# Designs tried in a protein design run: designed miniproteins, single chains. Part 108

Each design is a single chain, and the fold is of that chain. pLDDT is the mean over its residues in the fold that is shown.

## One batch from the design tools (miniprotein)

Design m3754
Fold by ESMFold2-Fast:
Structure m3754 (fold): chain A 114 residues (1-114)
Amino acid sequence: SLPKLPKSFEEVEKLLEEIERLAEQIYNSTDKETALKYADRLLEKAAQVLFYAQLVGNEEQIEAVLRAYTAVVKAYNDLKNATTPEQFEAAKQKLYDAARELVRVAREALGLPE
């Protein structure tokens, strides 16, 4: 099903806060199953941020959020495909960094407070 689109700046701010919280939970996860559970929720919320940017943003703002979202998707796939403890730790770090970058880019592009 299509994720619900945020209708206000307050809903977008809440999504960004939830993305940051989920990124921390992924980083602190000790097993891949738990990390993927949080990563699935993070990816869903990241998609909602992108869809909102597409509704209210200009071409430059949409492109910036899309680039950051694409980095989150790539990091998510690295986590999903991790087969060793070293790959798992590296994938968690990449997803954490990509998620925080998405939050920063979305705040700047959409004129939201830091």
Scores: mean pLDDT 86

Design m3755
Fold by ESMFold2-Fast:
Structure m3755 (fold): chain A 79 residues (1-79)
Amino acid sequence: PEAVIEARTKTVTQAVAAMISAVGIAFEYGLELSGTIKGNLITLTLRGDDLEKVRAAVEAIKEELKKMGAEVLSERFLL
């Protein structure tokens, strides 16, 4: 399973901080994370073999992004 999250922050610095937080959360759940930053826009791709872990990590990342003041624009699951 794979999930893609897109988010917008207020600043490039917040986008970098959001990426670092997402990496930590993905590591905690034992998942692969790749991401891109374009200015204040972030695209995060989570990949793992356990759908429940992917879903839980997506929710944890979304909560962390919201706490940081980021706007979650989209989420998509590739099962």
Scores: mean pLDDT 82

Design m3756
Fold by ESMFold2-Fast:
Structure m3756 (fold): chain A 73 residues (1-73)
Amino acid sequence: SLAERFRELARELDADEAAVQRLLDWLLENKDYESIELLVELLELVKEGADQEELERIDEEGQELLAKLRPAP
């Protein structure tokens, strides 16, 4: 599943396991599989050594998507 892939990739990149699980639980509670998919794509590119330009572009899209998940105040 995308959730398992995200957890696996984050672990391979030495991310904090508890923080990853907390974020994943929050995204799953909101049934936001699109954000999980985007994060997986971002982490796969990081693992494969994507350049800073590509990471910044995808990170902007990821940030916009994550912001969209938060209820408008």
Scores: mean pLDDT 65

Design m3757
Fold by ESMFold2-Fast:
Structure m3757 (fold): chain A 75 residues (1-75)
Amino acid sequence: ADGEAVLAAVRAAARGDQVTPREVGDAVYAVTGDPEAGTKAGALVSARTGAGADDRVPLEAALAAVRELHEGGAI
């Protein structure tokens, strides 16, 4: 997957400086076409923030998690 396109999709899903783990997962799935990539991204954001799927988290925390997954080859 294109890392820039994935990060851009997560930013586009944000409302101001906040996003939910579910929105991150949906954005990653939309760009990659891979439901496992979306599930991994949402789950990692939840794990790093302690948030549930529909809880708002800082966009920067979500972007950090997604970048880590892309650099590790998971997405």
Scores: mean pLDDT 86

Design m3758
Fold by ESMFold2-Fast:
Structure m3758 (fold): chain A 80 residues (1-80)
Amino acid sequence: SDVDLFKSMAEQFGVGSTLTMVDLDALYKMRTLSRDDAIKYLEELIGILEEFLKEIKDPEAKEYVQSLIDWLKKRKKRLE
């Protein structure tokens, strides 16, 4: 699953590096996708990150993931 992919990436690269890669991918897709496709992508990504957040035990890592979710939600609202 996509959640399992994020867990694997966090284990290999660390949570911070994984979140940076997610942020860069989101910025790239927002430039290349249509508005409707970008909204759909952000909705799916937010859902994956909210599920991943439930599995994180480290409080600092939880705060970083929550901050990224909040940022993605703000970006999605700007496209709507």
Scores: mean pLDDT 75

Design m3759
Fold by ESMFold2-Fast:
Structure m3759 (fold): chain A 78 residues (1-78)
Amino acid sequence: AKLSKQQLKQLSPEEGLQQIAELYKGAVIPVGEDKAQLLLPKTANLQELEELLSLLDYEIVDVKEVKDSLLITVRKKS
């Protein structure tokens, strides 16, 4: 099931990132107050991910391929 945009807007950034990771059957790794890493399968839709992250005022700053996974670094928009 897709996450509701209204649900994401009502969550803290930490809670929202956790729900996004769960949606893609991945994991979230906090790196700092305004920065996290998402470990997602390579089949993840990056365009949809960018839209969901934008609702939390987060942006993708780096994408690395690690075997069958994507390691995506996200940070809060300035």
Scores: mean pLDDT 79

Design m3760
Fold by ESMFold2-Fast:
Structure m3760 (fold): chain A 99 residues (1-99)
Amino acid sequence: SIEESFEKTKEEDVEASKKNLEKAREYVKQGNISKASSYLSSAMILLSIAEMGGAEEEEVKKLREEIAEVYEEMSKNPNLTPEQKANSEKIAQRYKEKS
């Protein structure tokens, strides 16, 4: 059924978002901001797709908060340019406001 197809897709997208977020955390710890940013962007896109597919509100909210926290942590890295820092802070703020 159409409903069954959508339920499988949203669960896969949530799982993929979580996996990308964990990779982003690893790269933040390594100081690899470029890879961390790439994985965070992927996590955000997958979470947005899952939300549009009707993923569980509490799971989406929790994951959005975790993404915002990693962006905030990344914004504190002294090796960021002023533009990269401002962009990370804006993304973190936007996700906190949507939660």
Scores: mean pLDDT 78

Design m3761
Fold by ESMFold2-Fast:
Formats: C-alpha cells, sequence, structure tokens
Structure m3761 (fold): chain A 70 residues (1-70)
C-alpha cells in the first residue's frame, strides 16, 4: 500500500546516503544537511499521501540509526 511503498523508497534513499557518505568520507556537517533534506522530503510526501507525517519521519530516523550502526 502507499505507506509501505513510501517507507521502502526512503529506506533505499537512506542506504544510498550512508553508502555515499562512507565512500567519500563526508564530514558530519554535510551528512547532517543530507539527513535533514531526506526528512523534509519524507514529511512532505507523507502529507501529500494523507499519511501521518510524524510516524513516517520517525521510521525514516530509525532507518538512519540502523544504517549508521552497520
Amino acid sequence: MKGEALLKTFRESVKKLVETAKYYNLDDETIEKMKENILKTARAAAERLGLDPEKIVEEVKKYFDEEIKK
């Protein structure tokens, strides 16, 4: 359903971001800006789809925590 597809898309985006950050040895400030952009996009997408934006943003934050620990 739309919520699952949205979360799958953001999970892939988070994995790509963390992979890119590790590959290029990006600084913490750059990584933080990229995270903020993904979270803003997730909130806006959730609102457009009639989903709970806070729940979507919370799940995307968990994806960052999981990928960073790898």
Scores: mean pLDDT 80

Design m3762
Fold by ESMFold2-Fast:
Formats: structure tokens, sequence, C-alpha cells
Structure m3762 (fold): chain A 116 residues (1-116)
């Protein structure tokens, strides 16, 4: 299984990629972005490289949440059959419910995990 880890903290992404590789997954990392073109290119690259799952690590700040919403929308357009896992860090229930609602309305296969 190929996994793409996307987040805003390079060290945290690197650690998660290493843990996935230890479990026998092919894993790569990318930085979460509010740029629509970069988000679209990332979603397209995930599809073209045969990524099975995208893990989105979202911090509880508005920038991270907006970037995650953008990536979800681009994944729904470019790679609608991809599995999405959202790891919410320091997020409120309302922020988590917002991302869940977007993923559900986009028809994505999704799971949400909360971390503090």
Amino acid sequence: MKVLVVGDDEEEIRKLVEELEKKGYQASGAILTENEEDARLLARAAKESGVDKVIIVVDGNEKSIRAAELLLRELAKEAPDIEVEIIGKNMTKEQIDRLKKIAEELGLKYKVKEEK
C-alpha cells in the first residue's frame, strides 16, 4: 500500500512516514498548502503515483484547517477513490465536525482520528 502523509510540520510528517515504512508501507510526505494550484498538483500526483491512502495531519489553526479543506476538495476531483485519514491535532469538536462534513459531502472514503 502507498501512503501520502500531508501536514504543516516537516518533522512530524517525517516521523509518521518513518513509522509507516517500518510497518512495510511505501510512504512519502508533503507540506499542506493554501495554494489552490499546489493542492491540485499534489492531488494529481497522488493519483498518478498510485497512492492508496492520504493521511492529512491538521493542526487546530485556521490556516491548517483551510489547507485541509482545499486538499479534500482537490482529492475529490482528481482521485475520488482514494482513502483519506484525517488526524486532527489540538482541534475543537466543531473544527473536526466541519472537516468530516466536507469529506462526507464530497463522497470521500474517510476516517478521522484525534490527537492532543
Scores: mean pLDDT 86

Design m3763
Fold by ESMFold2-Fast:
Structure m3763 (fold): chain A 62 residues (1-62)
Amino acid sequence: ASMAQALIAEGQRLVAEGRALLDSHPSDKEKIIQGIGLILRGIGLTFQGGLLLGKPVPKGVA
């Protein structure tokens, strides 16, 4: 469903934002925790999207 694809896209966006935050603030404990939180949330949304789809991601990842 379209909603599943939107969740996967949003999840990937959050992972990218979290990684960028960690890269920008490698010594800031609060920013490190925030970045890790964004990455974990992004992974969670990607899994939710996959669960709703019931089939492999079209971009070659199962």
Scores: mean pLDDT 75

Design m3764
Fold by ESMFold2-Fast:
Structure m3764 (fold): chain A 80 residues (1-80)
Amino acid sequence: MELEREKEELRELALKALTEGDEAAEREILERLTPLAEEIVELRKKELDKEEQEELKRKLELVRVPQELAAERAAELAAA
C-alpha cells in the first residue's frame, strides 16, 4: 500500500514534468529521489539481511519510476 502510493505520486510528478515542463515537479522528484539514492548507496555498502534486501528493492523501484515513465512516454510519443 505505502510503496504503491509513493510510486503513483512519483509517476504523477514525472508525468507532469515530462508533459508540461514543470520545473517545480522536476525539483520535487529530485528532492524525493536524492535521499533514496543516498540510502541505496549506504545499504549496498554492507551485507543485508532479508528485511534490508526488501528495503533496498523497494527504494530501487521508487528511483526507477521516473526513468521507466520517461521511457514509456518517449515510446508513446514516437508511436503517435
Scores: mean pLDDT 75

Design m3765
Fold by ESMFold2-Fast:
Structure m3765 (fold): chain A 83 residues (1-83)
Amino acid sequence: MREEIAKELEERGELELAELAKKSSVLDASLMLDAVELKKLRPELEKELADPSLSKSKKLALEIVLKLADGFEEYIKKLLEEE
């Protein structure tokens, strides 16, 4: 539910995104929450990427996820600019 997603964002300290989520579609609210979760996971993903024993395929997958995290951060920035 959109209101449930907004509450989750508020609990994470993302007050501006929480207010925006209450006024947005369920899809946009879900993407906002996904962006915040991916940002939270970034340090662990970067640590895994630094592992020298990592396979080439696993390394490529982590690089793709980190690029996706960058894309989500830009998405959030654009959403807040449109307010």
Scores: mean pLDDT 78

Design m3766
Fold by ESMFold2-Fast:
Structure m3766 (fold): chain A 94 residues (1-94)
Amino acid sequence: MKEELIKKGTEEVLKEAKEYFGVGDDEEVLAEKLIEEADREIAELLAAGTDPRELAEGLDAAAEVALQMNTPLGRRLAEHYRRRAEELRALAEA
């Protein structure tokens, strides 16, 4: 199933992120680093002229994937992504 392939890819990306940030098993620190990087990428994409609504849709999708992890890390990431998506939708209406 394609969803199983996506899930495996997500687990590999998270493992690489833990190694990249040097956080070991501390998933709270990993969440902070992932949030910081996501906020940086959002700012860069907005500066490049990306539609805030498209970014919001991507963040909603990322939040759903994060919640499927059923972990504190996933819940924290999902909450942040949804909050940023809401802010981006408000920005698009301005």
Scores: mean pLDDT 72

Design m3767
Fold by ESMFold2-Fast:
Structure m3767 (fold): chain A 67 residues (1-67)
Amino acid sequence: SIEELAEKLIANPDLSEKQKAAIKEALENNDLVTLLVLAHDLLRDPSLSPETRALARELLEEVKKEL
């Protein structure tokens, strides 16, 4: 689910506090458009591990299904 994937990203040590806060805020507001943008930004971040980017890709796919 979107919530489970977002929670896994929030718990992930690879993400900055700003990235985690942005995901929390979007999830709290049920803002799927913002979650889509954030997931896309994480996928384009070369500083993140491939494993973390795979989680972001899964979040992107789940959000796309709900839009």
Scores: mean pLDDT 83

Design m3768
Fold by ESMFold2-Fast:
Structure m3768 (fold): chain A 56 residues (1-56)
Amino acid sequence: AADEEKRFKAAKALLEKEPLQHRTAENARAVGRAFLLSVDSQNRLAAYADGLRAQA
């Protein structure tokens, strides 16, 4: 849904402002839950967080 995609982008932007040690899959899912994302979107955000840490 368009609203969920907007919330996903907001959650992603918030996660990008976190220190690297806080860009964990667990923290990404917690942020996703706070933004009322679906489980699939929470898992997508967690994968993104892992990617950010792998590139550091």
Scores: mean pLDDT 75

Design m3769
Fold by ESMFold2-Fast:
Structure m3769 (fold): chain A 105 residues (1-105)
Amino acid sequence: LLKELEEKLKKLEELAEKAKKLAPAEIAALVDRIVELCKELVELAKQPRTREVLLRIIALSLECIGLFLEAERLMEKYKVSEELRKLFEEIKKLVEEIIRLALKA
Protein backbone atom coordinates (compact mmCIF):
# COMPACT_ATOMS: atom_id res chain seq x y z
CA LEU A 1 0.00 0.00 0.00
CA LEU A 2 2.64 2.60 1.06
CA LYS A 3 4.92 1.44 -1.79
CA GLU A 4 2.06 1.85 -4.30
CA LEU A 5 1.44 5.36 -2.92
CA GLU A 6 5.13 6.31 -3.37
CA GLU A 7 5.12 4.85 -6.93
CA LYS A 8 2.05 6.96 -7.84
CA LEU A 9 3.68 10.09 -6.38
CA LYS A 10 6.78 9.48 -8.54
CA LYS A 11 4.60 9.13 -11.67
CA LEU A 12 2.73 12.31 -10.67
CA GLU A 13 6.06 14.20 -10.43
CA GLU A 14 7.01 13.00 -13.95
CA LEU A 15 3.64 14.10 -15.44
CA ALA A 16 3.89 17.42 -13.56
CA GLU A 17 7.27 18.19 -15.19
CA LYS A 18 5.77 17.49 -18.64
CA ALA A 19 2.72 19.65 -17.90
CA LYS A 20 4.82 22.58 -16.62
CA LYS A 21 6.79 22.67 -19.91
CA LEU A 22 3.51 23.20 -21.82
CA ALA A 23 1.72 25.39 -19.26
CA PRO A 24 1.47 29.14 -18.69
CA ALA A 25 3.15 30.25 -15.42
CA GLU A 26 -0.17 30.46 -13.47
CA ILE A 27 -1.04 26.85 -14.36
CA ALA A 28 2.55 25.66 -13.71
CA ALA A 29 2.29 27.18 -10.20
CA LEU A 30 -0.94 25.20 -9.58
CA VAL A 31 0.79 21.99 -10.72
CA ASP A 32 3.63 22.65 -8.23
CA ARG A 33 1.09 23.18 -5.42
CA ILE A 34 -0.76 19.94 -6.30
CA VAL A 35 2.53 17.98 -6.20
CA GLU A 36 3.43 19.57 -2.82
CA LEU A 37 0.02 18.63 -1.35
CA CYS A 38 0.39 15.04 -2.63
CA LYS A 39 3.87 14.80 -1.04
CA GLU A 40 2.25 15.84 2.27
CA LEU A 41 -0.53 13.25 1.77
CA VAL A 42 2.09 10.49 1.27
CA GLU A 43 3.92 11.61 4.44
CA LEU A 44 0.65 11.65 6.44
CA ALA A 45 -0.13 8.10 5.21
CA LYS A 46 3.02 6.92 7.07
CA GLN A 47 1.66 8.24 10.39
CA PRO A 48 -0.72 6.49 12.85
CA ARG A 49 -4.42 6.71 11.93
CA THR A 50 -5.39 9.35 14.48
CA ARG A 51 -8.41 11.69 14.07
CA GLU A 52 -5.96 14.58 13.56
CA VAL A 53 -4.14 12.78 10.70
CA LEU A 54 -7.43 11.79 8.99
CA LEU A 55 -8.78 15.36 9.22
CA ARG A 56 -5.53 16.69 7.71
CA ILE A 57 -5.76 14.16 4.82
CA ILE A 58 -9.38 15.27 4.19
CA ALA A 59 -8.39 18.97 4.29
CA LEU A 60 -5.52 18.46 1.81
CA SER A 61 -7.81 16.39 -0.45
CA LEU A 62 -10.36 19.23 -0.55
CA GLU A 63 -7.57 21.72 -1.34
CA CYS A 64 -6.51 19.50 -4.30
CA ILE A 65 -10.11 19.54 -5.61
CA GLY A 66 -10.12 23.35 -5.38
CA LEU A 67 -6.82 23.56 -7.27
CA PHE A 68 -8.22 21.36 -10.09
CA LEU A 69 -11.29 23.61 -10.37
CA GLU A 70 -8.98 26.67 -10.61
CA ALA A 71 -6.78 24.84 -13.16
CA GLU A 72 -9.83 24.09 -15.36
CA ARG A 73 -10.80 27.81 -15.21
CA LEU A 74 -7.25 28.86 -16.21
CA MET A 75 -7.05 26.22 -18.98
CA GLU A 76 -10.25 27.72 -20.48
CA LYS A 77 -8.89 31.29 -20.04
CA TYR A 78 -5.56 30.50 -21.75
CA LYS A 79 -7.12 28.12 -24.34
CA VAL A 80 -4.40 25.56 -23.64
CA SER A 81 -3.43 22.73 -26.01
CA GLU A 82 -5.20 19.35 -26.13
CA GLU A 83 -1.85 17.83 -25.05
CA LEU A 84 -1.84 19.84 -21.80
CA ARG A 85 -5.52 18.97 -21.16
CA LYS A 86 -4.73 15.24 -21.54
CA LEU A 87 -1.78 15.56 -19.14
CA PHE A 88 -4.07 17.26 -16.59
CA GLU A 89 -6.58 14.39 -16.98
CA GLU A 90 -3.80 11.91 -16.12
CA ILE A 91 -2.59 14.11 -13.23
CA LYS A 92 -6.15 14.33 -11.85
CA LYS A 93 -6.55 10.52 -12.02
CA LEU A 94 -3.24 9.98 -10.18
CA VAL A 95 -4.14 12.55 -7.49
CA GLU A 96 -7.53 10.84 -6.98
CA GLU A 97 -5.71 7.49 -6.58
CA ILE A 98 -3.19 9.02 -4.14
CA ILE A 99 -6.06 10.47 -2.04
CA ARG A 100 -7.89 7.10 -2.08
CA LEU A 101 -4.75 5.22 -0.96
CA ALA A 102 -3.87 7.82 1.71
CA LEU A 103 -7.38 7.49 3.21
CA LYS A 104 -7.12 3.66 3.07
CA ALA A 105 -3.57 3.41 4.52
Scores: mean pLDDT 86

Design m3770
Fold by ESMFold2-Fast:
Structure m3770 (fold): chain A 81 residues (1-81)
Amino acid sequence: MLSPEEQEYLALAEETKARVVELLEEKLKQGLISEEEFQRGVANIEAWLAEFRALLEARDRRGARAQAALMRWQLEEYERS
């Protein structure tokens, strides 16, 4: 069971995933990415969120922080594009 602090970190990671999906949907609507690229992008961020959760449950604090940073980097890249 996740601690309250770990639940807060998970909520932030879930928010990052939701924002990435939203940006991918906007880019697909604008014709900036293909439907295949959209599907891969969504699958990737969902897999990264699942890995983040697994790292939290394994008590791998360093791994969880690195995974969260990767997810935030991907969000920033999509926001910049």
Scores: mean pLDDT 83

Design m3771
Fold by ESMFold2-Fast:
Structure m3771 (fold): chain A 93 residues (1-93)
Amino acid sequence: DDLSPVEKVLAYLKDPKIVKAMELLRSGKYSLEEISEITGVPRSTLRSYLRTETRLLLELNNGELSQSQIATALGVSRSTVSRIIAELREEEA
């Protein structure tokens, strides 16, 4: 994949629906399912965005951010971050 994590995040943010979904996530009031229903963005697309932003946060901080810090920054649960990090590790294996 020739795109940097920054370029991948920026590509997602060109979609106004993704921007709205991010605002709803950061509010902490909605689940991924509810955000998918409100914005019309598929849950799989929202999850791909979260994976890309998690990768960016890990890369920018040399992996020194805790799961709770990433969860706070993204507006998601620690369980969601833990699953995303596990998925990213599987891609590197």
Scores: mean pLDDT 73

Design m3772
Fold by ESMFold2-Fast:
Structure m3772 (fold): chain A 54 residues (1-54)
Amino acid sequence: SKEEVRELLRKKVGDTLSDEQLDAATERLLALFDKDGDGTLDEAEWQALLDALS
């Protein structure tokens, strides 16, 4: 899940962010949308993330 979020961010903004910034953004987004803290996003959490990035 963390790797999937990082790859999504890289596709959206990777050219404007460093690897360090991508890692930080990935962890921030997981903290915001993964309320259970299990390291995965359910369908609703994933859709909320996609909407936030749109």
Scores: mean pLDDT 72

Design m3773
Fold by ESMFold2-Fast:
Structure m3773 (fold): chain A 94 residues (1-94)
Amino acid sequence: GEVSVDPRFAALSDEVKQQLKAMIQSILDMIRNHSDMSTIIAQLNQLADFLASLGLNGYAVTLRIFAEGLKTDDPFTLYLLPKFLENMLAQLEA
């Protein structure tokens, strides 16, 4: 089914959308490939900082919460983080 697209994502330039898609896909690939957790946390914080710079503060705060959850192997974070990233990616592809 179609995802509900945040109008702020729709308003982003194509260049910014491509950068966000690349960053999100890189993090998803790291999660799927069981990459080093500290690298995933660093990339999540970089994505959060970039989103905050674009005025997407709600997404930035959520990603920082997930980054903290990864530090403690929180099972809810491990389950929800890929779904949250997939939803952002779907909104950017719409």
Scores: mean pLDDT 86

Design m3774
Fold by ESMFold2-Fast:
Structure m3774 (fold): chain A 95 residues (1-95)
Amino acid sequence: MEELEKLLAELEKALEAGDIASARRLTGQIISTGDKEAETRAAGLIARKAAAGDREAQVHAGGLYLSAVGSNDQATIAVLEPVAAASLDALAAAS
């Protein structure tokens, strides 16, 4: 879907700029489409930023990981797994 590619490109740009507020909003828009492939791709972009040590991206990744576990989304779980421990720690510290 062409609109999903546009949202994913905007998400990548927001993450590159360190604009985590826009990244959270864009991720919410992608999730609202119900497209699981796009949701997994968005999670991958966020996981990359979280792996680079961005604490706000880690908090966001932690929330996405818990959502993926709750929905049994194995593809998104697998993408977030490398940053899961650090992301869950960051999410807990932000609570």
Scores: mean pLDDT 82

Design m3775
Fold by ESMFold2-Fast:
Structure m3775 (fold): chain A 130 residues (1-130)
Amino acid sequence: SDLDKQREHAKEVLRILIELLRRLYEALENNASTEELQKIWEEAAREIAELHVKYNPELLDLSEEELLELTDGMLKELLIDLMSEVTGEPEEEIRELLEKLENGEASEEERKKLAEMLRLVAETLEERMG
C-alpha cells in the first residue's frame, strides 16, 4: 500500500540519519577536521536525496544540485529541531554551534558539546526504532 511505502521510506531515512549522527559524534570525539565532518554530512545528504528519488520519481524534474541543496536544508533543520527537542537547548544556540563548526571556528569545548548532543539524539532515535 502507499502507507507501507511511506513507512519503508521513513524507516530508511531514519536508518541513514542514525548512521550520520553516530559518524559525526565519533568523528568529533576523534578531532576530525572540518573537511572530514563536511564529507560525512554530504555523503548522508546524497544517500537521502537518492532515497527520495527512489520513492518519488517526480523529483527527477529537479537537477541533482537542486535536489541536494533542498535535502541539505531539510536535513539541517531536522537535526536542529531534534537536538533542541532531545537536549532542551534553544534552536538558535544549536544553529550558532553548527555554523561555527562549518566555518572551522568551533572550540574544543563546543565540539565536545555538539558530540554529546548528537550522541543523545542518536540514542533517542535508536530507542524509537526498537
Scores: mean pLDDT 85

Design m3776
Fold by ESMFold2-Fast:
Structure m3776 (fold): chain A 81 residues (1-81)
Amino acid sequence: SANEKLKEIGKKRKEQFDAEIEQLEADYKKTNNPIIKLKLEKLKVLREMQEAIDAGDLDRYRQLMLKLFEINKKIKELEKK
């Protein structure tokens, strides 16, 4: 069913985010690079957004979209230097 497919997609997306988070956490611990720290924060927000979708928490999802916008702005500012 469509609902089963959406649950499977959400699970796979969260697993992918978890793998990417683990890799970036290792990189950040080695480098202390502030751009890596912001990219890590971005991935954590994207994972939380998927959890909010899975839970039907639209208010949480909207708050996370605003946080994602601010993180993207900070990444862009650091990459200009």
Scores: mean pLDDT 85

Design m3777
Fold by ESMFold2-Fast:
Structure m3777 (fold): chain A 87 residues (1-87)
Amino acid sequence: RARELAEEAAQAAIAGDVERHDALVAELVELVLETYKTDPEKAKRAMAEALKASARVLEALAAQGKLDPEEAKKLADELRKKAEELE
């Protein structure tokens, strides 16, 4: 579910659907916070999925010319590294 929400949020951001993106991010944040109360490890995995989705958004925005491709790649790589550390 967390991966599904993160993936849909990333797709909404790439498509420029700000309302859908914000709603999906809010749902993902609520899921992470509720999960953290009962299963911190599962919450960390959900956070890792959110970071991976954010990396994809940065790469897509760079492809659209909205971000510098080199800086976007560097930040995306860092987000993926942090996601691996949470797993």
Scores: mean pLDDT 75

Design m3778
Fold by ESMFold2-Fast:
Structure m3778 (fold): chain A 89 residues (1-89)
Amino acid sequence: IAYAYVLAQNGRKIREEIDKLYEEAVKQGNEDALKKIEEIRSKYGELVQKALDEIFNAGKRYSTEQELNDAKKAVEDIKKEIEEVRKEL
């Protein structure tokens, strides 16, 4: 359950940061930032889907070290994209 575990620890913070960036981009009328935020939301949604797949598939309930590292990297990549968008606002 690598993705489910990592999202349980990071998901709330990521959602809060995405929402704050969206509000700021809307206030500024920054269409480029809005597009990037939608891409970040799409990537976050893919991680949520992977977490759901882990919960519903018995073979994915146990995670290898590599799967856990991949999940952590995916979350860190999203956090980096959030910081890049924040620099544009």
Scores: mean pLDDT 81

Design m3779
Fold by ESMFold2-Fast:
Structure m3779 (fold): chain A 74 residues (1-74)
Amino acid sequence: SHEKAVELAREAFEKLKPYLTDGQIKALETALKQAETDPRATRNVLTALAMIARQIGDKELYEELLKAAKELES
């Protein structure tokens, strides 16, 4: 569901926060607010968080976030 996707995005954001610049944190906070009401914004923030998870070597989080983003395309 959309609510579950937003929850996952918030949890991933908090987990990834230590690896982010101040600019990335501000951009993702804005995206997460938009994601609450716009499924397209939810998909976009999940994809952005997935790419960050991949960069830090968290393959499991990367795959989970991409799967959630893909499910919102339908």
Scores: mean pLDDT 85

Design m3780
Fold by ESMFold2-Fast:
Structure m3780 (fold): chain A 86 residues (1-86)
Amino acid sequence: SIEEFIKKLLEEGKSFNAIQAALLHKLETEDPEKYKKLMEEAFNKNREVYEEAVKRGLSEAQAREIAAVKGITDYIRELVEKLKKK
């Protein structure tokens, strides 16, 4: 499971950045459709970031990427912190 994967990396002393990179790689390679859905959900939760980027003159594609990346980073951070407390 994702929780077991993250716990193993935490027990191995991996940094947040290493855990994030490993988890994203695992999701993208093992289930690309779930990875795409996670990116879309992250974007939808950060539409305000998208709208502000577009207002500042960024393309729609660039604005979507910024919003999605922020949302995914925040999601993984919350998940890692939750698992550290167990």
Scores: mean pLDDT 78

Design m3781
Fold by ESMFold2-Fast:
Structure m3781 (fold): chain A 108 residues (1-108)
Amino acid sequence: MEIEKIIEEFREKLAKIPSLDEGTVEALVHGLRHIAEALRSGDASLLDGEAAVVLRAAGQARRTPEIEALLRAAEAALGVAAPPEIDFPEEALELVAEAVERIVAIVR
């Protein structure tokens, strides 16, 4: 219930950023959902390329040990390094970091 509320609020806030297209918004929503499922199930293999993009963006706004650990887990699951930087608006990076931290806090 709370996780779906966080994901829905995240989608609504991202959709208000004029420089983000609908495809980018949905990819970020999918990535956030995969992070939530990985944390709920304890299965890091659910961390995919969209999750890695979300975690990289979150890490650019807020570099916490939890976000860094999840990003490294996503890279391990994919067998490839996440992009070195994500060129999103600062408002989008902050929204991504807030959403990831809220999900981590609830699942713990």
Scores: mean pLDDT 80

Design m3782
Fold by ESMFold2-Fast:
Structure m3782 (fold): chain A 88 residues (1-88)
Amino acid sequence: SHMEKIKELEEELEKEVEKLKELIKKRKEEAEEEIKKIKEEMEKMDEEKKKAAERKIEILKGEVESLEAMLKAIEKIGKERLEKLKKR
């Protein structure tokens, strides 16, 4: 039936959303680990290399902030969807 197809699609979308959340979390952790490694190596760097490393850290911090914003947006959409389903 048409309703069974909609239910299957909704269950599949929920699984894909969870996979997306896990990928976002994994990339965030990778970016945070890269920042940590750069900071540790900065102690061995000359001033020009330190400036380049600091700029790379800023870019990675921006990536982490963007990933956190994406995760919050996904969670908000999920919450709004649950509230709409409760009204049916």
Scores: mean pLDDT 81

Design m3783
Fold by ESMFold2-Fast:
Structure m3783 (fold): chain A 74 residues (1-74)
Amino acid sequence: MDVEEAIKKLLELYKKLIENKDDKEKSLEIISEIFNTPLELVKEILTDEDIEAIVEEAKELIKKYEEKEKAEKE
């Protein structure tokens, strides 16, 4: 898989996570897909605080990526 394509797919998953942040089940499913980790394991390991931290990190990463793309492409 191309690195650029992989990064774009990851950013799309991060956007989906932010959109579903208030749905714990959906958030865990998306996090499972992001980390390629079984859903059952994600449910056992991650706390609500961990999920919130991942969502906040996703927001910052998306913001940085969009700012860079906007600067280059307008």
Scores: mean pLDDT 76

Design m3784
Fold by ESMFold2-Fast:
Structure m3784 (fold): chain A 78 residues (1-78)
Amino acid sequence: EVEELRRKARELDKKAMEKYNEIGPELAQEYGKAKGDPERYKAVLDEMRAKNPQAAAEAEKLDKESDEYFRKAVELER
């Protein structure tokens, strides 16, 4: 069910953003703005990992899972 996959993706994305905000709201905002800029994206993630490696790893895992669910939803709609 496509709606279920999208719901799970949004929940995971929300949890990832909550973890990024726990590391630093300024860094979380920069992360959002870095969308489409791989060099900036990497720099912000490196800062997050340096500041709180455990929370950064958890957030990255949640982001990856969210992306996988969105990809599955897109594939099912084809």
Scores: mean pLDDT 78

Design m3785
Fold by ESMFold2-Fast:
Structure m3785 (fold): chain A 79 residues (1-79)
Amino acid sequence: SMGRGGVRGSGASWGTAGVDTDASPEEGGRAAQEASGVGSNAPPEIGPGAAGVSISGKSLDQQTAIADQGTRLSVQGAL
């Protein structure tokens, strides 16, 4: 992609540098490697979408609102 939303450190922004790890960001690197691999059934776009760390901590209302917004947009486009 062209405009990365957070190019920190080296390697994968959503993997190694994206996680909140102090000394050992290796865990993030592994996850990113698997996500970028062809071994996955679905597209690896789920990797950066793993903002569940923040969303999971948020109220369920926010998740519901996001889902509803997506549905409405789909309905308008699918008309």
Scores: mean pLDDT 45

Design m3786
Fold by ESMFold2-Fast:
Structure m3786 (fold): chain A 62 residues (1-62)
Amino acid sequence: LGMKVVASKDYVAKQPSELTLSKGEEVIVNKVVDFLEGLVEATSLKTGESGLVDMTILSPAK
């Protein structure tokens, strides 16, 4: 997808495969991993780390 989106709230990774995000942090969505569970793979533009993110915490970037 390559879409730039923003974390709407702070999220702390619960598993090593997950991405820790701060509210307002910009990420690029790389692919949808599980559409029904709302999981995407994203890369943080702040840290350069990639991981799984719940898409419900993501909002369109300005």
Scores: mean pLDDT 75

Design m3787
Fold by ESMFold2-Fast:
Structure m3787 (fold): chain A 80 residues (1-80)
Amino acid sequence: MREELTRQVRELVEQLKSDLEEAKKKGALDNKEYAEEITELARRGQEAVSRGASLDEIETLRFELRLALNGVKAVLETYE
């Protein structure tokens, strides 16, 4: 279970970073504070899996990362 959750968090972090970069290139992400919050969330996720955080923390971060990713994808979809 932990291994699968850790893998999911890593994948979400990578995808979020990629989509955030794409949104910036398209000018789809006008709010700098929002972009910084998403960047910090991705960093927290990566840090948590690197240090072997608790399962509860990994599950919470997976949920938060999924919400952030859906938000960025929705913005990208509007500009495509």
Scores: mean pLDDT 79

